# Ledger of designs, part 3: designed miniproteins, single chains, continued (5)

Each design is a single chain, and the fold is of that chain. pLDDT is the mean over its residues in the fold that is shown.

## One batch from the design tools (miniprotein)

Design m16072
Fold by ESMFold2-Fast:
Structure m16072 (fold): chain A 86 residues (1-86)
Amino acid sequence: SLDELIAQLRKLVAELERKIQTKNEQISAIKDHINKILKELGLDIEVKSLEDARQALEKVREIGAPDRTIKELELLINKLEEIQKS
């Protein structure tokens, strides 16, 4: 029936909305992690976008941060890019 079709469509929409929410939460968590690292380095920079994150990474390199910190930021930025491309 039409009612059964509408019910099935509503279920699919709810599933897609849950997947979008999960991705948004993952993106927010990565941004929070990047911002925490920047704050610990004494940088007054807030990352809101992938471009902001790339610019912050260059700043981190300029101040001569430890290689381990630079590599951690590179991995977080790569993960952020991968999730956003999905």
Scores: mean pLDDT 87

Design m16073
Fold by ESMFold2-Fast:
Structure m16073 (fold): chain A 71 residues (1-71)
Amino acid sequence: LKETLSKVAPEGTVKKLTKEVKEKIKKAKSEDEVVQIAGEVARIMLTEYGASPALATAAASQVLDEGLKHL
């Protein structure tokens, strides 16, 4: 995730977003919550950082993989 985010966002922003995602995953109690976190990451990358759909999808997939294995 961190490496994927670093392709479109500054280092400080990458550290902040990675930390926020990790904290949200830790408090997630359902698969639906993990899916929402992944979707929000993709949306932020597409709309706020101008990421390609492929890069946004890659980031979302990484959030899903990490979040689902913690449920």
Scores: mean pLDDT 79

Design m16074
Fold by ESMFold2-Fast:
Structure m16074 (fold): chain A 91 residues (1-91)
Amino acid sequence: SLSSSGSLSGGVATRTNTAVLPEPALIVVLFQTDKQEPMMVSIGLGKEFKATLEVLGDGETLTARSTAQVVRPDGPTESFEAPTVTLTFEP
């Protein structure tokens, strides 16, 4: 099954996506803003998946931080964090 939740607080937008798979699969998370090109922020392989994307904006700069957790078929949970991406808008 797939579930998704999101929140917006203090100029920070957070989106969490969770999936439970019948078989291990490659999971790719893409991020796209209204004014920016799509970017790949995380990749996971496993039977369960949780990805969190946090976006901060200050009017001139958009900063995206992405983390993901993947539960392997043999039980251990692995986590990874994509490098922080900063997009600067020219005036």
Scores: mean pLDDT 54

Design m16075
Fold by ESMFold2-Fast:
Structure m16075 (fold): chain A 91 residues (1-91)
Amino acid sequence: TEAELAAARAKAEEMKKWLVEKEGVPEKEAEAYGLAGLAGVAAKLGEYELALELALEAMRLYKEAYKDDPEKVKEAEEGAREAEEWYKKLK
């Protein structure tokens, strides 16, 4: 529902702030985690196109945050591939 998506967005923003301020996580990485969580909520609500879009944006931000880390870049690219494969299975 719209209310559930709004609550999930608020929670993602709180998580981003907590990760940056409390854990010292880079802002782009914290934003990626928030978007990944929101994508999971969108998927549970049947908002599959939104879930895919959010998951791909999360992986893009994570890749940017760790551009110089080959292992984390691979992780982000694999996450994006898994999200696209998941979406294809729904069609």
Scores: mean pLDDT 78

Design m16076
Fold by ESMFold2-Fast:
Structure m16076 (fold): chain A 88 residues (1-88)
Amino acid sequence: DELFKKYLEELKEKYEKAMKEIPLFLDEAVREELIAKQVALGADEEKLRLSLEEQAKVAADPKVLEEEKKTFEETIEEEAKELAKKEL
């Protein structure tokens, strides 16, 4: 499906940008401001918060990071399918 591929690419780029803008070492208040900005740009707030919390735990363990990456990718694929279905 051409629409599915389009939305999959858009969502991946959107979430990559959102994650890049929110460094792990930030103060809680600053993190909240950046999350709010990314949500205004279309990022999923719950998903973004969970990713940041998991990254803080994973900074010491690369094994957990690989598993987390896979789960995130699967979630993006599901969302892309939903968007493609809605446009059809």
Scores: mean pLDDT 65

Design m16077
Fold by ESMFold2-Fast:
Structure m16077 (fold): chain A 76 residues (1-76)
Amino acid sequence: SELKEFIEALLTKSVEEILNDPRFDSVIEKFQLTREDLEILKKYARESKDPSSLTEKDLLNVVTEEGIKLIERAVS
């Protein structure tokens, strides 16, 4: 599945390799993922006990929550 390939790339590839891989263009564009978002997702996938069980919603929630934390930290 496309999601499984993306999670595997998060575990095995650099952010630059993911951004330059046309297989992931659609997911990057769909969710408007930045380089920073991909770094957050890579860390989350590596720290997950079962990365293969991660859903699209799980990945979106992580990016959204960490983005909010970064904004709150900047204005604190």
Scores: mean pLDDT 73

Design m16078
Fold by ESMFold2-Fast:
Structure m16078 (fold): chain A 100 residues (1-100)
Amino acid sequence: TEKVEAGKEFRELALEGIEKLLELKKNGASREEMIKVFEETMEKIFEILEPFLSEEQKEELEKLREEALEQMKESSPEEIVELATETFKKVEEIFAKALE
């Protein structure tokens, strides 16, 4: 089903995003570069999930993105990875609810 495929694509994007952030952290990348990767990953996730989300769920997803970005501006590289991971988990919860 289209929803099952979207869930698979979402999980692959989230994992790829986390792996990129971990590599950037290992290589001493700037906070700006890490935030850019997170934002790019969230944009791709939104594109894949958007057709299956209600208007309210889209607003919730956007709020999660904005809250994470605000916190990341004052975060260490370690904290950025943790915030990205938690944000992706919350997105999965929203999407799971959309499957009900």
Scores: mean pLDDT 86

Design m16079
Fold by ESMFold2-Fast:
Structure m16079 (fold): chain A 97 residues (1-97)
Amino acid sequence: AASSISGKSNPGTLNKGETVTVTVPAGGAPAKFNLPEEVTLTVTNLTSAAALLIDEKTLKITLVEAGGTREIKAAAGEYSLLPFDDSEDVVVTLTAS
């Protein structure tokens, strides 16, 4: 699947209107990012392994299936991405709108 990186990403910050592609390595540390404001967050999993999105404030976990897309109303705050298991790298496109 084609993924496009558009918009400006600050280290760890995803602003409204930005799209970033994040790679989370198998067995590595979770990828962390911050939303400065409430957005509709579209999470597209580009890999054959499932991914988890964690809201660090509420501890709400969203499962993003292999090749799947999830759209959530995301509050301002910190989020983590990690593989569902640690056997495969996960590549996820995040769009804040």
Scores: mean pLDDT 76

Design m16080
Fold by ESMFold2-Fast:
Structure m16080 (fold): chain A 78 residues (1-78)
Amino acid sequence: MTPEQTTKKANKTVDLSNKVVDAGKQGKATADSLRDTADIAKKVGDEALKKGVYDEAKKAYDASRRLYDVSDDLERQS
């Protein structure tokens, strides 16, 4: 993957992650779907970091953390 492709993927992943976090907080997403999205965001962050795309890597990691936190909250309520 080129750095440019990695940047586009990271930006799309962060945008989708923010929507999934919002859905989770509203009870419109499952803990499993939040965790799956968190895993994707973490992997995208790892790839961005390897390509030197640090700002996007940080945003992807931050999104992954938020998704895991909301997933854990929903799982504890179940």
Scores: mean pLDDT 82

Design m16081
Fold by ESMFold2-Fast:
Structure m16081 (fold): chain A 100 residues (1-100)
Amino acid sequence: MSIEEVLEKAKELVEKAEEYLKKKDYESAIKQAEEAIRLIEEYVKKNPNLSEEDKEKLIEIAARAIEIAEKAVKDSGDPKLKKALNELKRRFVLILGRLD
């Protein structure tokens, strides 16, 4: 998978997460955000020599996925979703560390 394909697929997943959030389907919103983070995480693991521009784009999409997940947790008040968010935040920090 090329960087362009990963960026487009991750962006589509984030857009789906946002749509589920608007429908108040908080579990599906978080599931799409998790899939976006998984896709970015796997790409970063396999591709250590990313340009600074591509790193920035991946970070922006990942951060947006986290923001959607945070809003889903805040709006739902669901402890199960809060646990999923905490794991997503941990994975995001590891992505940032790999990109440094």
Scores: mean pLDDT 88

Design m16082
Fold by ESMFold2-Fast:
Structure m16082 (fold): chain A 80 residues (1-80)
Amino acid sequence: ISREELIELIEEARGLSPEEARAYLIERLSKYVSEEIAERVAEHVVVLLEQGMTPEEIAEEALELIKRLEEEEKVKKELE
């Protein structure tokens, strides 16, 4: 997922309730990442939206979180 696409998704989520925003982000992010990662990223994005961060700032944080979670999943796979 690109930074620009993620910003657009976050801007759309801002107009929704926290529960609706989470569900929307999970559905959209699951096209790019695993459902487990999508759920964790969506929860974090909703928290940052409640804190009043801009979509641009949230997108940067979300991209870093996605990278970290994908790396964690790869490490778990290698240890099995």
Scores: mean pLDDT 80

Design m16083
Fold by ESMFold2-Fast:
Structure m16083 (fold): chain A 89 residues (1-89)
Amino acid sequence: DLVSLVREAAERLGLSDFGKRVLETAAQIAEEELSPEKRKELLERLQRIADKAQRAGSATYFLSAVLLEVAEALGISTGELTRKILKEL
């Protein structure tokens, strides 16, 4: 699922504990709010992002790209997504 993919990739890339919580929370929001079809599309996009981030060795790219893709899939701004995440933390 989205949470498992994000958790595994964030761990491999060495994200901070805060960064891991931010991304896991974003993935959880997406799992709860998106239709099964949109969740599958997002999962495929996030897998490609994880693969690219791993090749580049860039935790910052992974964090930024995941937040952008989740916000886009939800139809909200990254600012709105950030506010939702902070309420769950």
Scores: mean pLDDT 87

Design m16084
Fold by ESMFold2-Fast:
Structure m16084 (fold): chain A 89 residues (1-89)
Amino acid sequence: MAQELSETSSELELAKYKLRKMVEEVERIKKEDKEAFEKLKEGVEEGEKLIERGELTNAQEAEVRAIKAALEGTISEELIEELAELAVE
């Protein structure tokens, strides 16, 4: 059981870790760097347009959605988990 799921679990845990690190960086930017905050907002708007066109991978889509939620203050552990599952397929 544990070994059967170890590879999929490793990919999911890595995706969660990456998303949490992105959220932490967004929170840092919000506190310390207003110029980077504005650029990040513009990047999210561009990313959302790419999602709408289906031009992003599931992993890229998950990253854009995580950054947007962190910027809006709507990020949660449950959302990180859902987005990590999207990123893994």
Scores: mean pLDDT 79

Design m16085
Fold by ESMFold2-Fast:
Structure m16085 (fold): chain A 90 residues (1-90)
Amino acid sequence: MFSKEALDQDIEAAKQAAEQLPAVRAEIESLTDPRKLALLATGLRLRAMEIQIILDNAKEQGYSEEDLAALQELRDGELELARLAERKVE
């Protein structure tokens, strides 16, 4: 069952998490260990997938793209970082 209060908390948490994305990018750019990069990429993709499930559920409840902007921004940022880490592994 979906809760607006729970969604509002998820949106606030996403805003806080998004503030850490530049630091995660710097860590990925500094990493040279292929195993650590692959593990980090996997973790980022799994988190983005969890956010996508929240987004899909919220859209079914009638929430707009504008209401969900913070969650979309975090999902897109985590996917970009996953791709960056994957490109370094090759």
Scores: mean pLDDT 82

Design m16086
Fold by ESMFold2-Fast:
Structure m16086 (fold): chain A 87 residues (1-87)
Amino acid sequence: MERAMELFAEAKALAEKGTEEDFKRAVELRMEALVLRAKEMSEEEMKRMVEVLREELKLAKENNEPEWVIKAIEEALKEVEEILKEK
């Protein structure tokens, strides 16, 4: 849990710096934090996380977010779904 919270904090700080490279890194760290958090969740909590990530992916595609943002969300969703299968 603590490591995931650290990654969320780093992602927020990088996003606030305002460069494209910092923003890209912020998205990557946020997705890593979500995956780490998912490993510590119950099956029910992980199912809710999958639904949230699916909705976020849908909105990202509808809002024409950059391809790397969409890929980051897709990778996180896939990894969370794989962890859920192991439970």
Scores: mean pLDDT 74

Design m16087
Fold by ESMFold2-Fast:
Parts: structure tokens; sequence; C-alpha cells
Structure m16087 (fold): chain A 106 residues (1-106)
């Protein structure tokens, strides 16, 4: 991974760890970022399977997987678009604004 990509992903993991959400959700999101770093193709496939889940946590995990894959591919515009779409559907979530702040720094 490029130095810039590594830095962005580390900052996103830091944001996840500092979120006021259930520890199990934090673990799922951190694992999603780790999977995208190790195998972006597998991460994209898992995101496609989870995106239409009835479970809100699965849909959140799918979004984080796609954002991490976009960042690894250095498509920061796609990552921002995914976060804006998630925020529109989930206005109460603190995650999109904090992730957007990280991405906008690079």
Amino acid sequence: LSEKVQKVLEELKKVVKELDIHPAIKEALLNAIDLAEEDPEAAEKEAEELKDSENAIDRLKATVLRIAVAIIREDFEKAKKLLEEFKEKNPESPLPDKFLEVIEKF
C-alpha cells in the first residue's frame, strides 16, 4: 500500500476505536478494514453480499468494506460518495462525518 493509503486507513481505524458504539460493532468494522487491506477482491464480494441485508450492522459493514476498498484503489472521490450516501440514509450515525473528515485531510 502507498504511504498515503496506509495513513488514511490507520486514521479510519482510530476513528472506529473512538466511536461511542458497541464493542462488537467496532470489532466488525475494524475487521472489515483489515480484510480490505489484505484482500480487496474478497472485501468487495463480502460487501455485495451484505449491502442488502435486513441487519443494519451488516449494511454498515458493507459500506465500510467498500470505503476501505475505494481508499486502497486511491479512489477518494468514490469513498466520499459512499459516505455521503450512507449519511443520507442514516443521518443519526456519527460514522460518516468522522470518516469524511479523515478523507478530506488527504
Scores: mean pLDDT 84

Design m16088
Fold by ESMFold2-Fast:
Structure m16088 (fold): chain A 67 residues (1-67)
Amino acid sequence: SLKDQIIELIKENPNITLKEIEEKLDLNSQQRSLLRHMFPNPDVPVSEQGSLESIEKGLEIFSFAFE
């Protein structure tokens, strides 16, 4: 699933930004909008904007978009 791919990218590179995730995965406008809601600073590492547990919970809430 896209959720699993996002988590794998964060685990492989803890300094990864939202922009890098959006570029590495072919994300649609809905997925980008939801991730930008979770991570408002696209140039800051996502790990600096939330714990891995919080990120996993957020992606689970929006699982309909990240199957």
Scores: mean pLDDT 78

Design m16089
Fold by ESMFold2-Fast:
Structure m16089 (fold): chain A 99 residues (1-99)
Amino acid sequence: MSVGEITREIIEILKKLDKEQLKEVGEYIVSLLDDEQVKAVAKLLGVEPTREGLIEYLRSLDEEELRKALQTILNYLASNPDSKELLEKILEKTKEIYE
């Protein structure tokens, strides 16, 4: 699959997840990001540029805002073609959480 295909599949599954499942996906995504990616994502979301601050922010959101935040992160990752392996790992984990 292309980066765009992987990203679309993840976003479609996110629409079906509840708040606790979305939190688990968010924590997994943050665990895969390097320090520079964490800072970039935190800046996009207007949050303290730390891994802990990003995780606590995502946990504080309601279900719909969390879904939107995760879509923002995924679109950021999809803008870099080198993120294919990272997105494939996110897709696999998202499917496991949903199933």
Scores: mean pLDDT 86

Design m16090
Fold by ESMFold2-Fast:
Structure m16090 (fold): chain A 67 residues (1-67)
Amino acid sequence: MTAEERAARARALLAENIVDGVDPTDLSAGSYTLRGGREVKVSSATLHAAIMAGGADGVERLLAEAG
């Protein structure tokens, strides 16, 4: 899997878990409501770092820790 494919999958995972129908290419909101009704505050820089370093797994870990 390429770095681009990992990043695309991670962004899609974020969009799937956010109730507000977020654009997976624009993660600048800083606050997201997850499908479980839990609100998480995560900066775009932190999201980008998680996507680039861990792909989908990095994002799943970040959402679990932030919520």
Scores: mean pLDDT 65

Design m16091
Fold by ESMFold2-Fast:
Structure m16091 (fold): chain A 65 residues (1-65)
Amino acid sequence: SVRDMYDSMVGRVNDSDRSMRDMDGRDMSSYSPDMRSMYMNMMDRSRRNVDSFRRRVRRVRDDVR
């Protein structure tokens, strides 16, 4: 159960990383400057969320020892 939760959390972090890399690789040149700024702000927020989630995963790992 705890191991399954940990593996699920790691999987979600990896999925978020792949999603963010896919977004980062997109050609935004056709978008307005305002839309590009909003997109970049959403990406930065997602990166911070992933980093926070990674810290929680490490905490859970340490608690399972």
Scores: mean pLDDT 67

Design m16092
Fold by ESMFold2-Fast:
Structure m16092 (fold): chain A 90 residues (1-90)
Amino acid sequence: SEFLEKLREIAERLKKVLSPEQQALVDRTLAEIEKLIEDGDLEAAYQVFARGGTELLALAEKESPEKAKAVRDAMTEVSLILDEYAREKA
């Protein structure tokens, strides 16, 4: 899926500035989102994204403003991709 490929590309860019523990959180969150999208549960995918993203952002804000910005920018990109997918399914 082109949609899932875009999500993976965003995650891989973000992981380059994250710690191994934060990278593991990104990987787990993305895997859950991908499964929910494949199962047709877009609402649950948004909930997993919001939860994982909020947790990651809180960790990044404690470390540096630059890392927090990278997380916020990635969350914005993912949100736009999820919204695009929702429109295509409507």
Scores: mean pLDDT 85

Design m16093
Fold by ESMFold2-Fast:
Structure m16093 (fold): chain A 66 residues (1-66)
Amino acid sequence: MSSEQSLERLKRFLELLGKKPEELDEGEEYAAKALVTGRIRSVEEARALPASEEAREAIVEILEEE
């Protein structure tokens, strides 16, 4: 994944949650890292993340927008 795509994914994730990077909880930080590094390969993997339902659905929305 390009650094530009990683940054846009992180920005969109933060916008969907209405949070700044420093406001993320442990599960949201894990989800953001997995999203930015391209570790999430499918919607099913996003829904299995150890994060809030809101964070999981935000990642699903980002993947569906691509």
Scores: mean pLDDT 77

Design m16094
Fold by ESMFold2-Fast:
Structure m16094 (fold): chain A 85 residues (1-85)
Amino acid sequence: SNVEVVVNGDGNLIAVRAINKETGKVRSAIVDLKTGEMTPSPDADESKEDENLEIKVLEKGPTSAVVEAIDKRTGSTDTAVGTSS
Protein backbone atom coordinates (compact mmCIF):
# COMPACT_ATOMS: atom_id res chain seq x y z
CA SER A 1 0.00 0.00 0.00
CA ASN A 2 1.25 3.49 -0.87
CA VAL A 3 -0.84 5.06 1.92
CA GLU A 4 -0.10 5.25 5.65
CA VAL A 5 -2.31 6.76 8.37
CA VAL A 6 -0.84 8.04 11.65
CA VAL A 7 -2.98 9.07 14.64
CA ASN A 8 -2.16 10.84 17.90
CA GLY A 9 -4.51 11.56 20.82
CA ASP A 10 -4.51 14.96 22.54
CA GLY A 11 -7.22 15.19 25.22
CA ASN A 12 -10.58 14.76 23.48
CA LEU A 13 -9.00 15.35 20.03
CA ILE A 14 -7.41 12.86 17.65
CA ALA A 15 -4.85 14.27 15.23
CA VAL A 16 -4.90 12.29 11.95
CA ARG A 17 -2.31 12.38 9.19
CA ALA A 18 -2.63 10.43 5.94
CA ILE A 19 0.67 10.05 4.03
CA ASN A 20 1.21 9.16 0.38
CA LYS A 21 4.48 7.21 0.60
CA GLU A 22 5.26 7.68 -3.11
CA THR A 23 4.90 11.50 -3.19
CA GLY A 24 5.49 12.38 0.48
CA LYS A 25 2.33 14.53 0.38
CA VAL A 26 -0.07 14.48 3.33
CA ARG A 27 -3.67 15.13 4.36
CA SER A 28 -4.22 16.24 7.97
CA ALA A 29 -7.39 16.44 10.06
CA ILE A 30 -8.59 16.70 13.68
CA VAL A 31 -11.37 14.45 15.01
CA ASP A 32 -13.29 15.74 18.06
CA LEU A 33 -14.32 12.75 20.17
CA LYS A 34 -17.08 14.73 21.94
CA THR A 35 -18.89 15.89 18.77
CA GLY A 36 -17.67 13.34 16.18
CA GLU A 37 -16.75 16.22 13.84
CA MET A 38 -13.69 16.09 11.60
CA THR A 39 -12.06 19.42 10.72
CA PRO A 40 -8.97 20.35 8.67
CA SER A 41 -5.74 20.77 10.63
CA PRO A 42 -5.09 24.49 11.38
CA ASP A 43 -1.47 24.04 10.21
CA ALA A 44 -2.48 22.58 6.82
CA ASP A 45 -0.43 23.81 3.86
CA GLU A 46 -2.58 23.38 0.75
CA SER A 47 0.50 23.25 -1.53
CA LYS A 48 1.75 20.12 0.30
CA GLU A 49 -1.62 18.37 0.58
CA ASP A 50 -2.55 15.46 -1.67
CA GLU A 51 -6.00 16.15 -3.12
CA ASN A 52 -6.43 12.43 -3.81
CA LEU A 53 -6.04 11.46 -0.13
CA GLU A 54 -9.27 11.17 1.86
CA ILE A 55 -9.73 10.61 5.61
CA LYS A 56 -12.87 8.91 6.92
CA VAL A 57 -14.06 8.28 10.47
CA LEU A 58 -15.41 4.71 10.42
CA GLU A 59 -16.34 4.35 14.11
CA LYS A 60 -16.36 6.67 17.12
CA GLY A 61 -16.32 5.79 20.82
CA PRO A 62 -16.13 8.09 23.88
CA THR A 63 -12.30 7.76 24.03
CA SER A 64 -11.39 6.40 20.57
CA ALA A 65 -12.02 6.67 16.84
CA VAL A 66 -11.29 4.30 13.95
CA VAL A 67 -10.02 6.25 10.95
CA GLU A 68 -9.25 5.22 7.38
CA ALA A 69 -7.02 6.92 4.81
CA ILE A 70 -7.77 6.32 1.13
CA ASP A 71 -5.78 7.18 -1.99
CA LYS A 72 -8.62 7.76 -4.47
CA ARG A 73 -6.33 7.32 -7.48
CA THR A 74 -4.97 3.86 -6.54
CA GLY A 75 -7.69 2.58 -4.18
CA SER A 76 -5.04 1.96 -1.51
CA THR A 77 -6.22 2.22 2.11
CA ASP A 78 -4.79 2.16 5.63
CA THR A 79 -6.70 2.07 8.94
CA ALA A 80 -5.72 3.18 12.46
CA VAL A 81 -7.28 3.59 15.90
CA GLY A 82 -6.77 6.88 17.74
CA THR A 83 -7.30 7.10 21.49
CA SER A 84 -7.70 10.07 23.82
CA SER A 85 -4.80 10.88 26.16
Scores: mean pLDDT 76

Design m16095
Fold by ESMFold2-Fast:
Structure m16095 (fold): chain A 65 residues (1-65)
Amino acid sequence: AMERQLQLAQHLGKAAEAALNTLKDPDSSMAAMNQHLAEAEALDAERGAAFRKLLQGALAKKLAE
């Protein structure tokens, strides 16, 4: 259904936005990122899990710098 695809895209976008904000406000931004990733995984477990892996990898590389 088109509505599920739109909701998935919105949650993935908000998770990415929260990840970008972790350097400014780590506690609330990490909570928001995890919440939106969980919502995305509920809509599409495979795509949500893949996106979580990408964001975690990107944050790990940034923190190692």
Scores: mean pLDDT 77

Design m16096
Fold by ESMFold2-Fast:
Parts: structure tokens; sequence; C-alpha cells
Structure m16096 (fold): chain A 61 residues (1-61)
């Protein structure tokens, strides 16, 4: 399952697998990472930048 992590100070979000998010957050707590460092770690581990402002699935057909 995918999890979305929001970074209010950056006004950005990243979507990543829950396992990746959990691993990155554990490292962030251990190392005192900033939101920017967490964002970069998630992107490096296969996360996707950019959260939609609205979340409903919208098929083009």
Amino acid sequence: METVVRFPSLNEGVRAPREVVEAVLREAIANGWSEEEILQALLARGGVRGFPPEAPPFPPR
C-alpha cells in the first residue's frame, strides 16, 4: 500500500510504499533529519514527488 507524506514547510508531498516510509521515518528520528532530508530520502528509495491537491480518482473516459 502507498502512503502520502506531506511536508508543510516545503509545501510538497511524496507518495511511497508504507515500508519505505516507515524505514525512512525511523532513520529520521534516529538522526534528527529535517523535512527536506526526509523528502530526499523518500525520493531516493522510489518515492514519487508531488501530491495532488484533490485525491478523488478521475478517469478521463
Scores: mean pLDDT 70

Design m16097
Fold by ESMFold2-Fast:
Structure m16097 (fold): chain A 70 residues (1-70)
Amino acid sequence: ALDAEAAALAAQGPAPEEARAAVRRLADRAIEALLAAGRLTPAQAEALRRGLLRGTADAEEEALLAALTE
């Protein structure tokens, strides 16, 4: 999966567990920033946060992260 591959690459330097925690914190902050900028509705932000708390990435989370890199 793209998310798992990205997490593995990000974790090559620091400890993998710490790197994954940092990525999740950054994703949560990105959701807050997008919500504040009006690019997400509160319902969409809640759904993404629930995905992060579940510890799984789905297609919507991956698509959102891809859009942020454009």
Scores: mean pLDDT 62

Design m16098
Fold by ESMFold2-Fast:
Structure m16098 (fold): chain A 100 residues (1-100)
Amino acid sequence: SAAQEEILAIVEEMIARLEEAETLEEMERVFLSGAVRVRDLADAAGDAATAALATEAMNRIGEVIRQGEKEGLSEEEIRRRVLEVAREFLARLRAHIAAA
C-alpha cells in the first residue's frame, strides 16, 4: 500500500540520519521523530501490528541507552547499539509488510 511504502521510506531515511548523527541525543531525537511518524501513519491506516512495532522500538531505544549507561559503556558503543535497534526495526517492518 501507499502507507506501507511511506512507512518504509521514513525508516530508511531515519537510519541514514542516525548513521550521520554525531551525538547520542541527536540519535534519540531522530529515532523518536521517525518512530512517532511510523506509529501515527500505521494507526491512521488501521495497521495495529506496525504501530506496535514502532512503540516497541521506541521503548527498546530507551532501554538500550539506560542499560548502556548503567554498564558504563562508551557513547560510541551505545550509539552502535541504538543503530542496531533501528536496523532490527526496519527488518521487522519489511518482514511484516512482505507477509501481508
Scores: mean pLDDT 86

Design m16099
Fold by ESMFold2-Fast:
Structure m16099 (fold): chain A 85 residues (1-85)
Amino acid sequence: SDQSQLDSLTSQFKSLLKQAKQAIANKDVNSIQQIVKQLDKLIEQLDKLEARSTDPQIKLQIGVLAGMIKMYKYELEKIIEKMKK
């Protein structure tokens, strides 16, 4: 179901948040860059789910999750730029 797929993507995002926190603590730029790539893949999967869904509540939840992922990706990219100096 669309809800089951959304729940799976939410769990994947939660896992990536834990991995990012650890990578930041370890100052592991390479791991943070890999996490950013995984966040891009989640955004692509959310875009595909949104395009095929007809449920307005699911579309709203997808939009919220996608927005959160995009904001977090932006923060990680800023952290990478600071760590590369």
Scores: mean pLDDT 89

Design m16100
Fold by ESMFold2-Fast:
Structure m16100 (fold): chain A 69 residues (1-69)
Amino acid sequence: SLEEKQKLIDELIAEIKKNRDDPEKVRFLQRLISLLINNEISVEEAREFLKNYTEEQKKKIDELFKKRK
């Protein structure tokens, strides 16, 4: 739902503020927010990326963001 998406975006913004000293993590979180806003990923997919913050998930997010241009 739209409410669930907005809630997750708010959570991601809060996480960015907590991790201001980690530019790689901030970039990853910013990309997730952008993909969510543009409906390029679902809330469920975004939560899965957060749970599995691995090199593979980072690359997957980078490729999705690359498609936005």
Scores: mean pLDDT 74

Design m16101
Fold by ESMFold2-Fast:
Structure m16101 (fold): chain A 109 residues (1-109)
Amino acid sequence: SAADQARAQAVLAEIQQILDTTDFSREQLIEILNAIRDKILSLEEVDPILRIGLVLRVEGIIVDIELGASVEEAKKKLLDTLQYIVDTLPPASALEVLEAALSKLKELL
């Protein structure tokens, strides 16, 4: 719905604000990415090929962090992935992923 899409964009903006103002460790970013991955895997209503592709994209960011990518690069890739989720998933499913990410971010504050 238009309301779910507006809510998803608002949650994405809040996530960006928290990421811009908070010094997260690499380990904390991995925890956020794991929460996003686990939520995507739970979305049985989403096309399985799209769901697998999104999971692989999130796992790719975790691997990049483990191989020495900067926190700044990891944050950018996380935000780009969340924007892609908003653009590609049904609004209700996108909102569930974004709310899982925001919940984990607030837990780590």
Scores: mean pLDDT 88

Design m16102
Fold by ESMFold2-Fast:
Structure m16102 (fold): chain A 62 residues (1-62)
Amino acid sequence: SLYEEIKKKAEEAKKEAEQRFNDLVTEASRQGATLTRAQSEALALQVMKERNDLEKEVEKLK
């Protein structure tokens, strides 16, 4: 069904957001930067906000 397709795309988007976060942390490490706890928390919060926004979009498309 259309809902199942949209749900699958939302799951894929969540995975992509997680990958982007991991890539961002990896790049920061490669730049010789050590993220402080506050910086890591800020990045995690940003990724969480992106996930929440994606979930809201999926609900709207139901």
Scores: mean pLDDT 69

Design m16103
Fold by ESMFold2-Fast:
Structure m16103 (fold): chain A 95 residues (1-95)
Amino acid sequence: SMEEVKELLLQVSDALYNRDNSKALELRGQLREKLKTLSGEEILEVGREVMDELMSRKDYGRALYAGTTLLSIARELKDDETVDGILKLMDEYGD
């Protein structure tokens, strides 16, 4: 579900920020499997909701990790349309 993907993305971002590499790797694997069940539009909506949450609290570091995590997985899944959408999303939230 989109809720599960949002929660996993936030948890991956938190683990990366805290330099918990083993936890980040485990959670990223779970996130990748869940992302396979979503459409590109649903993935972009999750990305937007996560960016809105992290940016609202000025958590720029976790926001960058969230965006780069989604981008990395979309590239691995060879989903070029979703890759383009994530790049546009990251540009809208970052300088």
Scores: mean pLDDT 87

Design m16104
Fold by ESMFold2-Fast:
Structure m16104 (fold): chain A 95 residues (1-95)
Amino acid sequence: MDAEIERKAELISEATGLDKEKVYRILKKLENGEVLSDEELELLKEAVRKAGLPPYVLDIIDDVLEGKYSDKESIKFAKSLVEGIVTIIELDKLQ
C-alpha cells in the first residue's frame, strides 16, 4: 500500500469523520489519473464542508457534477482540492 496515500486518507478521515477506506479509494483513483464517480465527488464535497474550505469550492464541485469540465480538468481540480484539504487540516493541527 502507498504509505503517503494511507497517511492522507487517515488524516482526512480523522478530521472529517468520513470513512477512511472510501477516502483512500478516492485518493488512489486520483493518483492513477481516474475520474471520480458522482458518489465520490459528493464525499469530497462533504470533506470540503467539514474541513472549512470556502463555499465557492462547493460551487465548482457542483459544476463538475453537471459535466461542465473535461475529465482532465476534473481530475486536476480534485487533486488540487485534496491537497487544499490536507493543508488546512495540517495547519489547524500546528496551532
Scores: mean pLDDT 81

Design m16105
Fold by ESMFold2-Fast:
Structure m16105 (fold): chain A 87 residues (1-87)
Amino acid sequence: SSEELIEHIERSKASVLAYLEALKAEHPEVAAAVDALKADFERRVEEIKRLAKEDVEKAKELYEETSRWVLGRLGEIYGRIEALRRA
């Protein structure tokens, strides 16, 4: 249902945001990149929640796309951390 999907999205959002805050605290050198990712992520989550009220299946697809996008952006941030560590 829409309600179950939205609840799942809210739990996932809370976990991701907590992870990003911890990452920023541990690696202040990437704080700007983490803040940008956080802002884009929150915007995407609001779009998914809106879509979930109209089309649950499309919302699930957008959620999966957003999850892959977050992993890609985290990979870029970790690559920057590694590069800075070697400099």
Scores: mean pLDDT 87

